# Designs tried in a protein design run: designed miniproteins, single chains, continued (2). Part 27

Each design is a single chain, and the fold is of that chain. pLDDT is the mean over its residues in the fold that is shown.

## One batch from the design tools (miniprotein)

Design m4906
Fold by ESMFold2-Fast:
Structure m4906 (fold): chain A 100 residues (1-100)
Amino acid sequence: SEKIQKEIQELTQKALEAIENKDYEKAVELLEKEIELEKSNPELSEEEKKAAEYFLLKAMAQAYFKAKDYEKAIEYLKRALSLEPDESLEAMLAKVEEKL
């Protein structure tokens, strides 16, 4: 849907602006809304929806890590890893757990 695609673009732009302003909680709120829109998009395959969710979960983990909310960063890293194994994400998880 053109409408869904436009809403996703607006959410991504606002999330990036929130990150630049160090408003990481707002960035995560916007990225969670983006996951909901992607999962409800009838034009995407199940594999594409999974890839979009993985990418956005990774972005949320990075946002919480920058916010020094290590418990939430770990939560989102584990959620991303449950979708797809990733050595870089596993290394990030180990690094974040050292700060807890």
Scores: mean pLDDT 82

Design m4907
Fold by ESMFold2-Fast:
Structure m4907 (fold): chain A 118 residues (1-118)
Amino acid sequence: MGMNDMMALTLERGSYQMGRLQSGIDQTTNPGLRDQGQRTYDRGRRVIDQMAAVVSDSIVLTTGDPSLADQVRQRQRDAYRLGYQDGLRLSQQLGPDTVTQDSITDVLNLTGLLENML
């Protein structure tokens, strides 16, 4: 698997976790957890957006094909939507506080990995 493929998969994973986190934030009635989730979301969004720009530039420089960068952005949008929908379903089974807390942990872990690559 090429470096761009690995980065694209990481961005998809990040976008999925962001969608799941947003679903938890929208459903939780715990104000402290909602505030923590929102701060985690804002940080994750900044880092994912920065990494997406780096990946986009790398794809264009290495392939000469900007449509491949557009495909990565579409995969991120699809992953976010799926993460949101899965988060809603999990909230019905586990409770929204559990989904929010798990999603905060996942986003923080991924954000730390992505920050080390920037």
Scores: mean pLDDT 86

Design m4908
Fold by ESMFold2-Fast:
Structure m4908 (fold): chain A 120 residues (1-120)
Amino acid sequence: SMKEELDKLFEEARKLLEKIRNAKSVDQIIETLKELLQVLDRMIELVKKITDPDVAEYALEKARELLAEFGKARQAVMDKLIEMKVPKEKFEKVNKLFDEARQRLEELIKTAEENIDKAR
């Protein structure tokens, strides 16, 4: 079921956000953010294939929830990196990866919205 595949990807993304929050090193944060980008890309491709407006609406709701959780995780992680006085180069790399993930989440939301409009 497409809904079951979506639920697995959303759960994987949430677990990666928790892994980022609990990460013990900047390098672990970087690696986990790269994994998150791959999951988000798979979610976008899956959402593009949704033809059922109810499933598209469900995907939109879950994507908006994930964006909110992402924002909270980003703020907590960036604050922690400032307190730890990580090197500027590593701080900028993490910030760039968070910007790329936010862009993917915004694309996911837009894709779900466009699919709802096409299915109506």
Scores: mean pLDDT 88

Design m4909
Fold by ESMFold2-Fast:
Structure m4909 (fold): chain A 92 residues (1-92)
Amino acid sequence: SLEERYEEIAKKWEEKFRDEIEARVQASRAQLAAAIAAGAPADELQRLVRDGLVRNLSDLTGAEEATIERLLTEKRFDELAELVEKRLKEFE
């Protein structure tokens, strides 16, 4: 199932990229906290979160940011899972 695929992806991603994931999460949290403290409007906060997600998924999959943004917008989560799975297999 798609749920099982994402659970396996999450486990393998954590095992291979734990330090990178932790660093990215900390950086994203710090950036969001700084924007909130500065009184950034809701639309700017939404863009910041979206841009961070697209960039991180692009880096993870090796796909271009425009491709990731399209897949997310079209809710093609199965195709996104395939890209992540293919990339993870390259590190095996």
Scores: mean pLDDT 76

Design m4910
Fold by ESMFold2-Fast:
Structure m4910 (fold): chain A 111 residues (1-111)
Amino acid sequence: SPAERVLELLLEIQRLADEALAAIEAGDAARALALIERMKERVEELIRIARELGDAEAVRLLEEALELLERAEEALRAGDFARAKELIEQAVDKVAEAVGTLLEALAARAA
């Protein structure tokens, strides 16, 4: 179902974020960058779902999350691991907020 796919994408993004944060703590910028790229792919899929549902708030939050992930990549390339970590955590928070609005939109359509 669309709700199951939205929840699956959230879980995947959270797991990828945990792995990226662990890579940053280990000083492995290359691994962290690869994991952020995978997170961006999952966020882009959520944006497509949000647009199909007409959830403008979710689209805005997810686009903000995508920009935060792009800034995290720039921070990693600059060697600013502390800033990259903060930006990843902020991006995950925005994704969680967006998923909340998407699940509400899906519940309203199922009624």
Scores: mean pLDDT 91

Design m4911
Fold by ESMFold2-Fast:
Structure m4911 (fold): chain A 84 residues (1-84)
Amino acid sequence: ALEATAAALVRGAAVAAAQAKLYSGADPEAVAAVIERAVRERLRAQGAPEEFVEAAAEAARAAVLEAMALDDAAQRALLAAAGV
């Protein structure tokens, strides 16, 4: 339910962030801000408690920043592990 949705959003955020850096050179903070907002909007739409929304948004932001800090080889390994 909400936990599965949050976990999927965080995993998707890391994959999207790795792709954005590898293929477009996007700014990490800009990507993190967009993903953080999208996660909050999705979970609020599902009626998640505010503390849950904030925890998931923070986890997604951390995942984006960590993924985009990886070097090219590590980012490709992340995408391969995700089946991309």
Scores: mean pLDDT 76

Design m4912
Fold by ESMFold2-Fast:
Order: sequence, then C-alpha cells, then structure tokens
Structure m4912 (fold): chain A 84 residues (1-84)
Amino acid sequence: EPLRRAAEYAERAAEAARAGDYERAREYLIEAAGAAASAPDPEAARRVIEAMFEALELIEAGAPGEEVARKAEEAARIAREAAE
C-alpha cells in the first residue's frame, strides 16, 4: 500500500533526523515521496509529497533535527490518514 509505505519511510526519516543522520533522513524522505507518488489518489499523493519536500527544505536550511523530525512526522500522519 503506497501511502502506508510512505508513512513508514517518513517515520524512519524522523528517527534519523533526531539521531543527527541527515543523509539517511534525506534518503528516507525521497523514498517516502516515491511511494506516495504511486498512490491511486493524486490529491492525497500531492499533499504527502508537499509535506516531505518541506522536511527536505528544513534539512537544506540546517534546521535542528527535532524540527526536521516534527515535519517528517506530520508527513507520516497525512499519509496514514489518507491511507484509511
């Protein structure tokens, strides 16, 4: 299920960000966006992908790991809600 996989990757990205592993967090966010892009609901996919790109922007801006993690968790929540 694409949106469930997207949520799982986003949750892993949040854990990586809190651990200070921004490279791994970036990898997981990209995987999450890819999973979301294969969802049958294009509107749900778009919202999830937008939230994941916001988390990626925070990484590029040098935001604290906790802030990146919160945004990744928001993306995961949106993906889980859309999967139901």
Scores: mean pLDDT 83

Design m4913
Fold by ESMFold2-Fast:
Structure m4913 (fold): chain A 70 residues (1-70)
Amino acid sequence: SMEEILERLDEIQERIEKLSEEKQKKFMKELVELQKELVEELSKAKTMEEELEILKKFVERLEKKIKEIE
């Protein structure tokens, strides 16, 4: 659900805020590239279900990246 995605994004934000400046900078570089991909994928989505799946995949990729950087 969208609510679940938003809760996961809030958790990611809290984890980012706890990172050192060097780790935050590293994460932000990855985030910029992932956001570019997200915008392109969302622009091609035709249904709300497709948008939701794209957003879930994006959140999963962010969670993996922050875990690797922590």
Scores: mean pLDDT 84

Design m4914
Fold by ESMFold2-Fast:
Structure m4914 (fold): chain A 75 residues (1-75)
Amino acid sequence: SAAVAEVEAAIAQIRQNIASLDAEIAALRAQYEALKDTDPAKAAALEAQIANLEAERAALEARLAELEAQLAALR
């Protein structure tokens, strides 16, 4: 149905956004590990940035769970 197709498209988009965030977080964590012992100020800034992206990821995971529940109800 059209409703199922819309929810599936929304789920696919959120999964793509989560994957992009995971890649960005991984890159920032690698930078953090390289700098944590030599540049604590930059390392602290990277930790704050990672925390913000982790919070954004958690919000997307919550929305994904809502959409998956909606999809299950439509089946």
Scores: mean pLDDT 90

Design m4915
Fold by ESMFold2-Fast:
Structure m4915 (fold): chain A 56 residues (1-56)
Amino acid sequence: IEELAKDPSVKEIKVRGTDITVEKAKLLQPGVKLVLDGPYLRIPDEAQKILDTKGV
């Protein structure tokens, strides 16, 4: 995910599992679409705030 987040040609990132860390949220390009693969139980509030700010 870290390598994909740095590539400006990547518009969609498939996330497997339930955890998006604050550090991973910061690496995502603005406007990238996350595709959740599997149950999504909790995103830390700080990570969610970063995603919201980036329009993810």
Scores: mean pLDDT 62

Design m4916
Fold by ESMFold2-Fast:
Structure m4916 (fold): chain A 85 residues (1-85)
Amino acid sequence: DVEEKIKEAIDLILSGNVQEGLALLKDILASKGIQLPDVDFNNLEATLNFLKQALELILEQFPDLSEEIKNRLQEIIERIDKLLS
């Protein structure tokens, strides 16, 4: 179930396990034919920009996600935007 995988990715990201969470998001997007480039995880700004892109693509590619999951994804995007400003 794609929604359960997205929930797992969100929980990993929020617990600080960003690399594993991003790997799951990349696998989910690859199932839709979307390949994301590799990111330098030692560069915080690059990692945050990449994470934002992946989350925005998840929202775009999975319109039937529950409102709870959509809200959680949007909260993370908003937090990233605040960190990048």
Scores: mean pLDDT 82

Design m4917
Fold by ESMFold2-Fast:
Structure m4917 (fold): chain A 69 residues (1-69)
Amino acid sequence: SEALAALVAEIARQELIDEYGLSEEEARALVETLLDPSVPDEEKVAALVAAGVPREDAERIVAAIRAAL
């Protein structure tokens, strides 16, 4: 569902800013990558980890967005 994917993406964007200290620009760019179905899950997880998100949390976020798509 597009509406569900957008909601999960907005929750993830807020979590990236509030919990992990990312800028609005960094969080936006990461969420765009997370919503791109052509990007492998491993690359999405790696991008989140590189931005400072713990691997367990990165895997959870990627799985939640994938389930909503």
Scores: mean pLDDT 83

Design m4918
Fold by ESMFold2-Fast:
Structure m4918 (fold): chain A 94 residues (1-94)
Amino acid sequence: SAEEEARRYLELGREYYEKYKDYKKAVEAFMKAVELAPDSAAGREAALEAVRLIMENPDALPKEERIKALERIVELQPAGSPAAQMAREMLESE
């Protein structure tokens, strides 16, 4: 199912971030989880983890990729969600 696949991408993103310190692949995996099931627990959690990773490691991604990920999170997540609020604030500072 889309939710099960999103959960697998969430776990993959965490592995890239924590074990391999591969921030670009971590964000790619988190964004795949968000795209597959944005309204699921896995999708919401992946969106928040992607935003936090980008906030803590802004130089890990090219500016254009960083902006694209943040804009997509704002598009797919509820406006009142922590991920969407943080992403909007970060976009306003770009």
Scores: mean pLDDT 88

Design m4919
Fold by ESMFold2-Fast:
Structure m4919 (fold): chain A 116 residues (1-116)
Amino acid sequence: MDAELDALYARAREEVERLRKEGKTGLVFHYEGDPAGAPGARYWLGGVFKTADGKIVEIVGAAVSRLENGRPVGRGRLEIYEDGKLVEKAEVEAPSVGDALGAMLQRAADYLAKRE
């Protein structure tokens, strides 16, 4: 479980580094596997944004679908960095991997809204 999530998280970090090297801002997300919410469904996301005070915000996340207690569960990890310092870390659990992705995107949006 964690090894697959860690691999997806590493891909998100690689994409964040690529965006940063290219001087680009924005959010990239990628879906793999079965339809959203099914066992085997996977997401990663990476983002780079600039704050009004000139700091760089990096968003790194991944989510996987698991079968727990006979039902699919979305499990995700989100980390937000500001100028290379970890400012938010979240483990996400939701009824589906799509819901876990949605929760991570909402947390990222809420953080960025505070940094306008």
Scores: mean pLDDT 76

Design m4920
Fold by ESMFold2-Fast:
Structure m4920 (fold): chain A 62 residues (1-62)
Amino acid sequence: IDVATIELYLRIMEAEYDISFADVRAVAEALLPRVRDEQELAALLREIAKRHLGRTVTVADV
């Protein structure tokens, strides 16, 4: 997995959920060391969406 793949998933989340990211690149970079594959990424992003629905997510939130 790479930063570009994580950025794509973050953009999909913005399209599918009532959530936004203040700095998509910085959030993607912060998530990179926490996930090994797309399955772990998808699971982590579902938890982020659940916790931060209706909010702008920053690096401090992840």
Scores: mean pLDDT 83

Design m4921
Fold by ESMFold2-Fast:
Structure m4921 (fold): chain A 93 residues (1-93)
Amino acid sequence: KKVAEAVLEFEEKLQELVVELGANTNENRIKAAERVAEEEKDTNPLIAEYAEIVKEYLLLQLKPELTEEEKKKLEEILKKLGKYKDAVDKAIE
């Protein structure tokens, strides 16, 4: 199942890059997600798409306060992440 495989491959690549960057911080996870999105853009577009969604989520988490526009964007991102999680859960079953 392509979506579930893309999520799992992204998480593996993210973990490897975060270790390379030295610490499992949100800042390093954002940098790792950016690298995965850029590297996978042409080869594995589903991985690149998921990487961009995760990056946007983490960027919003770094903000101490969210505007009303950013709150709406966060709700949209959480809905997208929920769909990816459901795809992974179904593939594991």
Scores: mean pLDDT 78

Design m4922
Fold by ESMFold2-Fast:
Structure m4922 (fold): chain A 100 residues (1-100)
Amino acid sequence: SERAKEATRKALAYVDKGIEAAQQGDYELALKYYDKALEIVESNPETPPEVLIYVYIELAVLYESLGDYEKAREYLEKAKKIAEEEGMNIKPLDALISHI
């Protein structure tokens, strides 16, 4: 639907802003942007599952940068669960988890 396309665009735009903030070392701002992306996805169940997987992977990358390996692993496990439920290839996620 047009609403789902708009929600997907907005969620991905917030993820991109979060990545930019994290690259600049502003992890607090990055978390706020990722929270905005999650809020959009949770309010729009028609968004593709890949969007939520993407948000969880970027949250894991952020927490690894903070040295919080437990939270990084938790977010990768959340991404993996969604990927498994959707019949997607989980090998890239297993590789990321094994490095934490």
Scores: mean pLDDT 86

Design m4923
Fold by ESMFold2-Fast:
Structure m4923 (fold): chain A 81 residues (1-81)
Amino acid sequence: MAREIFRELAERSPVPEAQEHFRKAAETPDVEEALRHIAEAIRALSATVPSPTDQAARDRVGELATLAVEAYNLLIEEAKK
């Protein structure tokens, strides 16, 4: 479920602003509010460039951003049912 993915993203995200938005998306029962929080979290992740010497951190941010987009689309599809 999208909410479970949002909780995982909140725990795994290295960006505090993105963590807060993912947590709020996981907790809010309102689909529109959750989608807004996920969009803000994706923006925060995309704006934050990890240290150029830490390839693992860059790879992790890329994975989290991809998962966040997938969870955003999943929540939209779940809301249609």
Scores: mean pLDDT 75

Design m4924
Fold by ESMFold2-Fast:
Structure m4924 (fold): chain A 71 residues (1-71)
Amino acid sequence: SSRLEQLKAAAFEIVRYTQRLIDDPSLSKEQQIEGVRKKKEELIKRLRLSPEEQAALDNLVRGLEDRINQR
């Protein structure tokens, strides 16, 4: 469905954005985590995510924050 494709695109977007933050040597781990959290809030607002969709995105973001902390 079009909604499922939007959610997949959003997941891909935040994963790609997180990789760009990780690859930026000028950013601290705290700044990288803040960047991921801001992107999450942007996606919630832009796509008008339901509470269930937000919970799924929160699970993804936890994994991305773990990846940053393993640097």
Scores: mean pLDDT 88

Design m4925
Fold by ESMFold2-Fast:
Structure m4925 (fold): chain A 66 residues (1-66)
Amino acid sequence: MAPEEVVQQLLAELPAVEAYALEHPEYREQLIAQLLGQAEQAEKLGATELAKELRALAERLRATLE
């Protein structure tokens, strides 16, 4: 699987991940950690757009924990 295919699939799944995280506060901290880890890996692979979207989602979810 080419990195571009993975990026497209993950970007398409982000709205569902966000909805799930908002409905399940018990998993938000875990999901934030996973999203940040995935963003670091995406950046290392040159998938800048995916990394940006993953970090943006993690920041939105983190704000809901305050």
Scores: mean pLDDT 77

Design m4926
Fold by ESMFold2-Fast:
Structure m4926 (fold): chain A 74 residues (1-74)
Amino acid sequence: MGLDVSPEQLEELEEAAKKLEEALKEKGVELAFGVTDDGKILIGRRTKEGKIELVKELETIEELLEYLKELAEE
């Protein structure tokens, strides 16, 4: 369904997500992930105020992996 991902990309995605989750926890920021009925991936960021900010809408798992890599480098 919807997203086509190689096993190598799945492992890389899990590693990137884990590193990002750790880095954001250190900064007191929590990421929220959602998927819409039309298969879009939503990335939200929970602020210190307890509100969720929509950061990015992605259509493919490759775009998600690229975005997570970009965040991990910055």
Scores: mean pLDDT 64

Design m4927
Fold by ESMFold2-Fast:
Structure m4927 (fold): chain A 89 residues (1-89)
Amino acid sequence: SIEEKKEELIEKFRKEMKEKAGLSDEVIDELLELLKKMEELAREGAPRAEFDELIRRYERLLNKAENLEKRLFAEELILKYLIELTKLE
């Protein structure tokens, strides 16, 4: 099912974020919630102002990476996750 594929995708993302970006489960969970909210707002055509708060929170979570290299890994993994998620919809 699509739900099972989404769960597998989330588990793969979690594993890679922990291994390559060194982020905790708590940070990854907060990122997943923010990405979901951003996607929902984008689909609804919400005004830019609604995204500003979420973008600031996203930046704060990414800054929890140990260094710039790990932050860049996190951003790459997020982009790959979003692309794969789009293919399931």
Scores: mean pLDDT 84

Design m4928
Fold by ESMFold2-Fast:
Structure m4928 (fold): chain A 78 residues (1-78)
Amino acid sequence: GMEEAKKIVRELIKEAAERGESARELADRLDERARKLKREGKLSLEEYVYIQEQATVALLMDHTNGWTAEEFLEVLEK
């Protein structure tokens, strides 16, 4: 369900932050994971769209604010 999609996003944010990655690199990780899991039949359309929306937000925050994955971790773990 949507809780599992949110869990996937949180896990990828944590992994990217631990690696010191940019928000752009986080966006790439989210996109790649969503595509892979959708291809494997492990995501519904709604779950896939949610993860892709988070990837778009990450890409925008990199471009507009220079965010890293660490800023995403701080916001989403509150």
Scores: mean pLDDT 85

Design m4929
Fold by ESMFold2-Fast:
Structure m4929 (fold): chain A 60 residues (1-60)
Amino acid sequence: MSPVEAATMAVDIAALDFALETGSMSEEEVAALVARIKEMYDKFSPAAQEKADELLARAA
């Protein structure tokens, strides 16, 4: 995985966490973040997958 991909994954996870906590994003923007996280999921570390699973459950 490139450093850019790893940074993008961390930003997307943090953005989804913030959006779910604050309601700052529209339903469409949240769905787009969820889709990107799901697309990148297999590239995540086990710890990042655990965090992604938590956030995806909250978004559902």
Scores: mean pLDDT 77

Design m4930
Fold by ESMFold2-Fast:
Structure m4930 (fold): chain A 68 residues (1-68)
Amino acid sequence: SLAALEAEFARLYAQLSPEQAALFTERFSAEVERLDAEADAAGWSPEERATRMAEVAVAVAREVLAAA
């Protein structure tokens, strides 16, 4: 569910160092630009957009943590 993704993201984000949080912000910003373009092209609902954003946020946070 979206709520479960948001909870997982909050858990992961809380583990990030300030440097990792900065890297997350840079990477997630690029992903957001891509997702917004895809959402507009595909006509995603606000719920679909929110779910995809949460999925990507979790994935990016995991990658940043794994690189440490």
Scores: mean pLDDT 83

Design m4931
Fold by ESMFold2-Fast:
Structure m4931 (fold): chain A 72 residues (1-72)
Amino acid sequence: IEELEKEFEERLEEFKKEGLSERTIETAKEIADYLLEAAKAGKPPDQEVLNKLKQQLLEEIGKTEAEKKKAE
């Protein structure tokens, strides 16, 4: 569990260096926090909740890519 938290923090720093938006980073953190809570509770994550969070993350990433495309 502590190793997963450390890996996630490293990923967040990598995302910040890559210039991902604050919203994208926050959404990724919500997904990781949800997965960690499910793991601590010994329950499988709810697929519907995961799918909604994943869709939200993809939507935010898509917006960031569209911004980069406009800059090019």
Scores: mean pLDDT 68

Design m4932
Fold by ESMFold2-Fast:
Structure m4932 (fold): chain A 73 residues (1-73)
Amino acid sequence: MKELSLEELKAFLDRVIEEIKKNKDKLTPEQREEVLKSLEEYFNELIEKYKDNPEAVELIRKALDEVKKILES
């Protein structure tokens, strides 16, 4: 997998959050749960990939928290 700079990672995570915000209202509650589960798995893999970079890990954790908030609302 390509390793992103901290700035590129932040931009990527921001785009993911925007996409989730844009699409959440089009999803049923069951679909939101499935999406959240898939995103949690993906973000946990991303945290493992970036585990040697604490700043990157913090950005990823914040993005996951934001996604959870959006999909659980």
Scores: mean pLDDT 79

Design m4933
Fold by ESMFold2-Fast:
Structure m4933 (fold): chain A 58 residues (1-58)
Amino acid sequence: MEKEKEELQKKLDELVEEIRRLGAHLTPADVPRLAQLAKEAEEYAKKVGKKKIIVLTP
């Protein structure tokens, strides 16, 4: 993969990790941020050309 895709992949990984951490300790105050992160992760996954998997654990 090219450096451009590698940079997108790293950003996607950061978003997914943040979503997982936020989802593990989700509070009402986190819901808007979680929704925003989920949408961004989905867009980055599409640009990278890989499956988008968003798993939330309450």
Scores: mean pLDDT 68

Design m4934
Fold by ESMFold2-Fast:
Structure m4934 (fold): chain A 99 residues (1-99)
Amino acid sequence: PPLGPLTEEQREAAEEKREEVKRELRALIEVLKSDVERYEISEEELQAALNSLEAVRQLAEQLGWEEVLRLVEEAIELIKKHKNSMLSPELLEKLMQEL
């Protein structure tokens, strides 16, 4: 890790990475908001996405990427809402009782 202030090249590379992450997060949010409610997404895919977003959230907090942090939090909330709509514990218990 660098022991001094970042060079202009290192700052530019970090800025490019931040913009790339923002673009990917905005694309994910748009997918989650549009037609994803009508498509079956596997529990494993949702969990993998949530784990990746948690890692990005921690990195954004450490680097002070406030806009990225906001987008990550929005994506996490949308995934959790989607997961909850597919797997209500009360609905699962009712289905188990009817079998």
Scores: mean pLDDT 64

Design m4935
Fold by ESMFold2-Fast:
Structure m4935 (fold): chain A 87 residues (1-87)
Amino acid sequence: MAEELEELGDKFRAGEISLEEAKERLLEIAKTIPDEKLKKAAEYYVEAWYYYLLGKKEEAIEYLEKAKEYSDPDGQETLEREIERLK
């Protein structure tokens, strides 16, 4: 997921894909996650990524907090670091 986020973000910045198309592709990838809790975490992370690229920093942080609630312990530590970096 994180690798796909970076690749799609790069394509968006290069003008190869729309932000909405990138978001849709990432949500389709998230739907393939077999663990329901981790799927929810991934969906919230995609929403955070989308709002961050729109310049809506506060909304991006809110979705990162939601993703953190559904993540495993390692994912929670990573997301907490990302939230702190966005402040």
Scores: mean pLDDT 79

Design m4936
Fold by ESMFold2-Fast:
Structure m4936 (fold): chain A 78 residues (1-78)
Amino acid sequence: SMEIDEAAQRLAEALRAGDAAATREAATRLLSLIGMPEKTLRAFVRYVGREVVEAAREHGTGDPEALARAVEAVLAKL
């Protein structure tokens, strides 16, 4: 689904930016599209955040440790 792909891209971008409000909005939309309950929001964001950090490590792009800290900071505000 193009909408699922767009929502997933927005979630990854929000996490890289450390934007908790944008992360909540994108994650809520994505959960709705894939039929997962909103109570799973924090766990789902943690899962996606780990994937984003692992991708950065695998491709050798950016600072994976700084990205991991940004993801944890976002999770603390959710």
Scores: mean pLDDT 84

Design m4937
Fold by ESMFold2-Fast:
Structure m4937 (fold): chain A 77 residues (1-77)
Amino acid sequence: LLEYLSKSLKDAASNSKEISEEKAREIVENVVETLKKNGEEETAEEVMKLYEEKKEKGESSKKILLEVADFLEEKAK
């Protein structure tokens, strides 16, 4: 699951030169809901925290999605 979601985020980040804040939020919310539905509630909370922290720092939407993807990939190991 985590590896699949990581790949989906990386694919989303590479399919566009620019990703809107609204679209990035939608993608992250979908990842969080998928994690919750599969019993990964703690991981879902960690993903939301990471997203909010990076957003507050002013990181680009693409960079945020890639960092969330990397987090999920590391957690899957």
Scores: mean pLDDT 78

Design m4938
Fold by ESMFold2-Fast:
Structure m4938 (fold): chain A 71 residues (1-71)
Amino acid sequence: DMLAVASQLVQQARDEMEKEFINELGQEKLDKLKSLPFSYILRIMTRAEESGTPAAEVLGEERDEVVKAQE
């Protein structure tokens, strides 16, 4: 129920991020983003909902964190 809703929202957020970042990040960065754990995506969505900011912009704020986490 709630998990199903969360899964749909994560899928939608991933799809929208993918569309926005395909041209900007390139394929290698996009593949890394897609491999991020469910909890990370959910965190971005929660922050977006609380701040009223699009998820893509929230992810942009955490780009350095994402890069560092991959190293």
Scores: mean pLDDT 61

Design m4939
Fold by ESMFold2-Fast:
Structure m4939 (fold): chain A 97 residues (1-97)
Amino acid sequence: MEEAKKLAEEAKKLAEEALRLAVQAQRYIDQGDLDTAQRLLDQARKLADKAQELLKKAKSLGVEGEAKEAYLEAEITLGVALIGIGVSSTVLKKLLG
C-alpha cells in the first residue's frame, strides 16, 4: 500500500514540474524565443512520460485509500500538463514551419 502511494506522489511531483515547464515554454513562445521554448517542452515531455510510467506501476500495485487520492491528484495534474504541452508544441510547430 505505502509503495503505491509513494509512486503516485512522485508522479504528481513530476507532473507538476512538467506543467510548470509547459507554462514557461508558452511565455518564451510569446517572447519569440522559440529555441528556449523547444528545450522546455522537450524537458516537460520527458517528465510527463516518467510520471505516466510511475502511475502505471502504482495502478498495478493496487490503489486504495490514501494511495487512491494521491493517484487521482497525479492523474489530473498529468492530464493538465499533457494538454499544456500539446497546445504549446502545436503553436511552436506552426511558428517554425
Scores: mean pLDDT 86

Design m4940
Fold by ESMFold2-Fast:
Structure m4940 (fold): chain A 72 residues (1-72)
Amino acid sequence: GAVQDLVQELKESTNPARKVSILKQLLGADKATVEEAVKVVGQLAVEPLKKALEDEDENVRNTARYALSLLA
């Protein structure tokens, strides 16, 4: 599906901006998918995740807090 296609593109991408863009699209996915995406993006995920803490969707904010804890 679309989520699995994004995870695969994230793993194959060498472009930091593209990796960040894909991560933003995956923030509404399940916890395991977000954990995998954050581990692939690494420290480049920190600033997008901090911005996601201000998202209007509580689920996106909760996911961003969890994902940031994986990078600490």
Scores: mean pLDDT 79

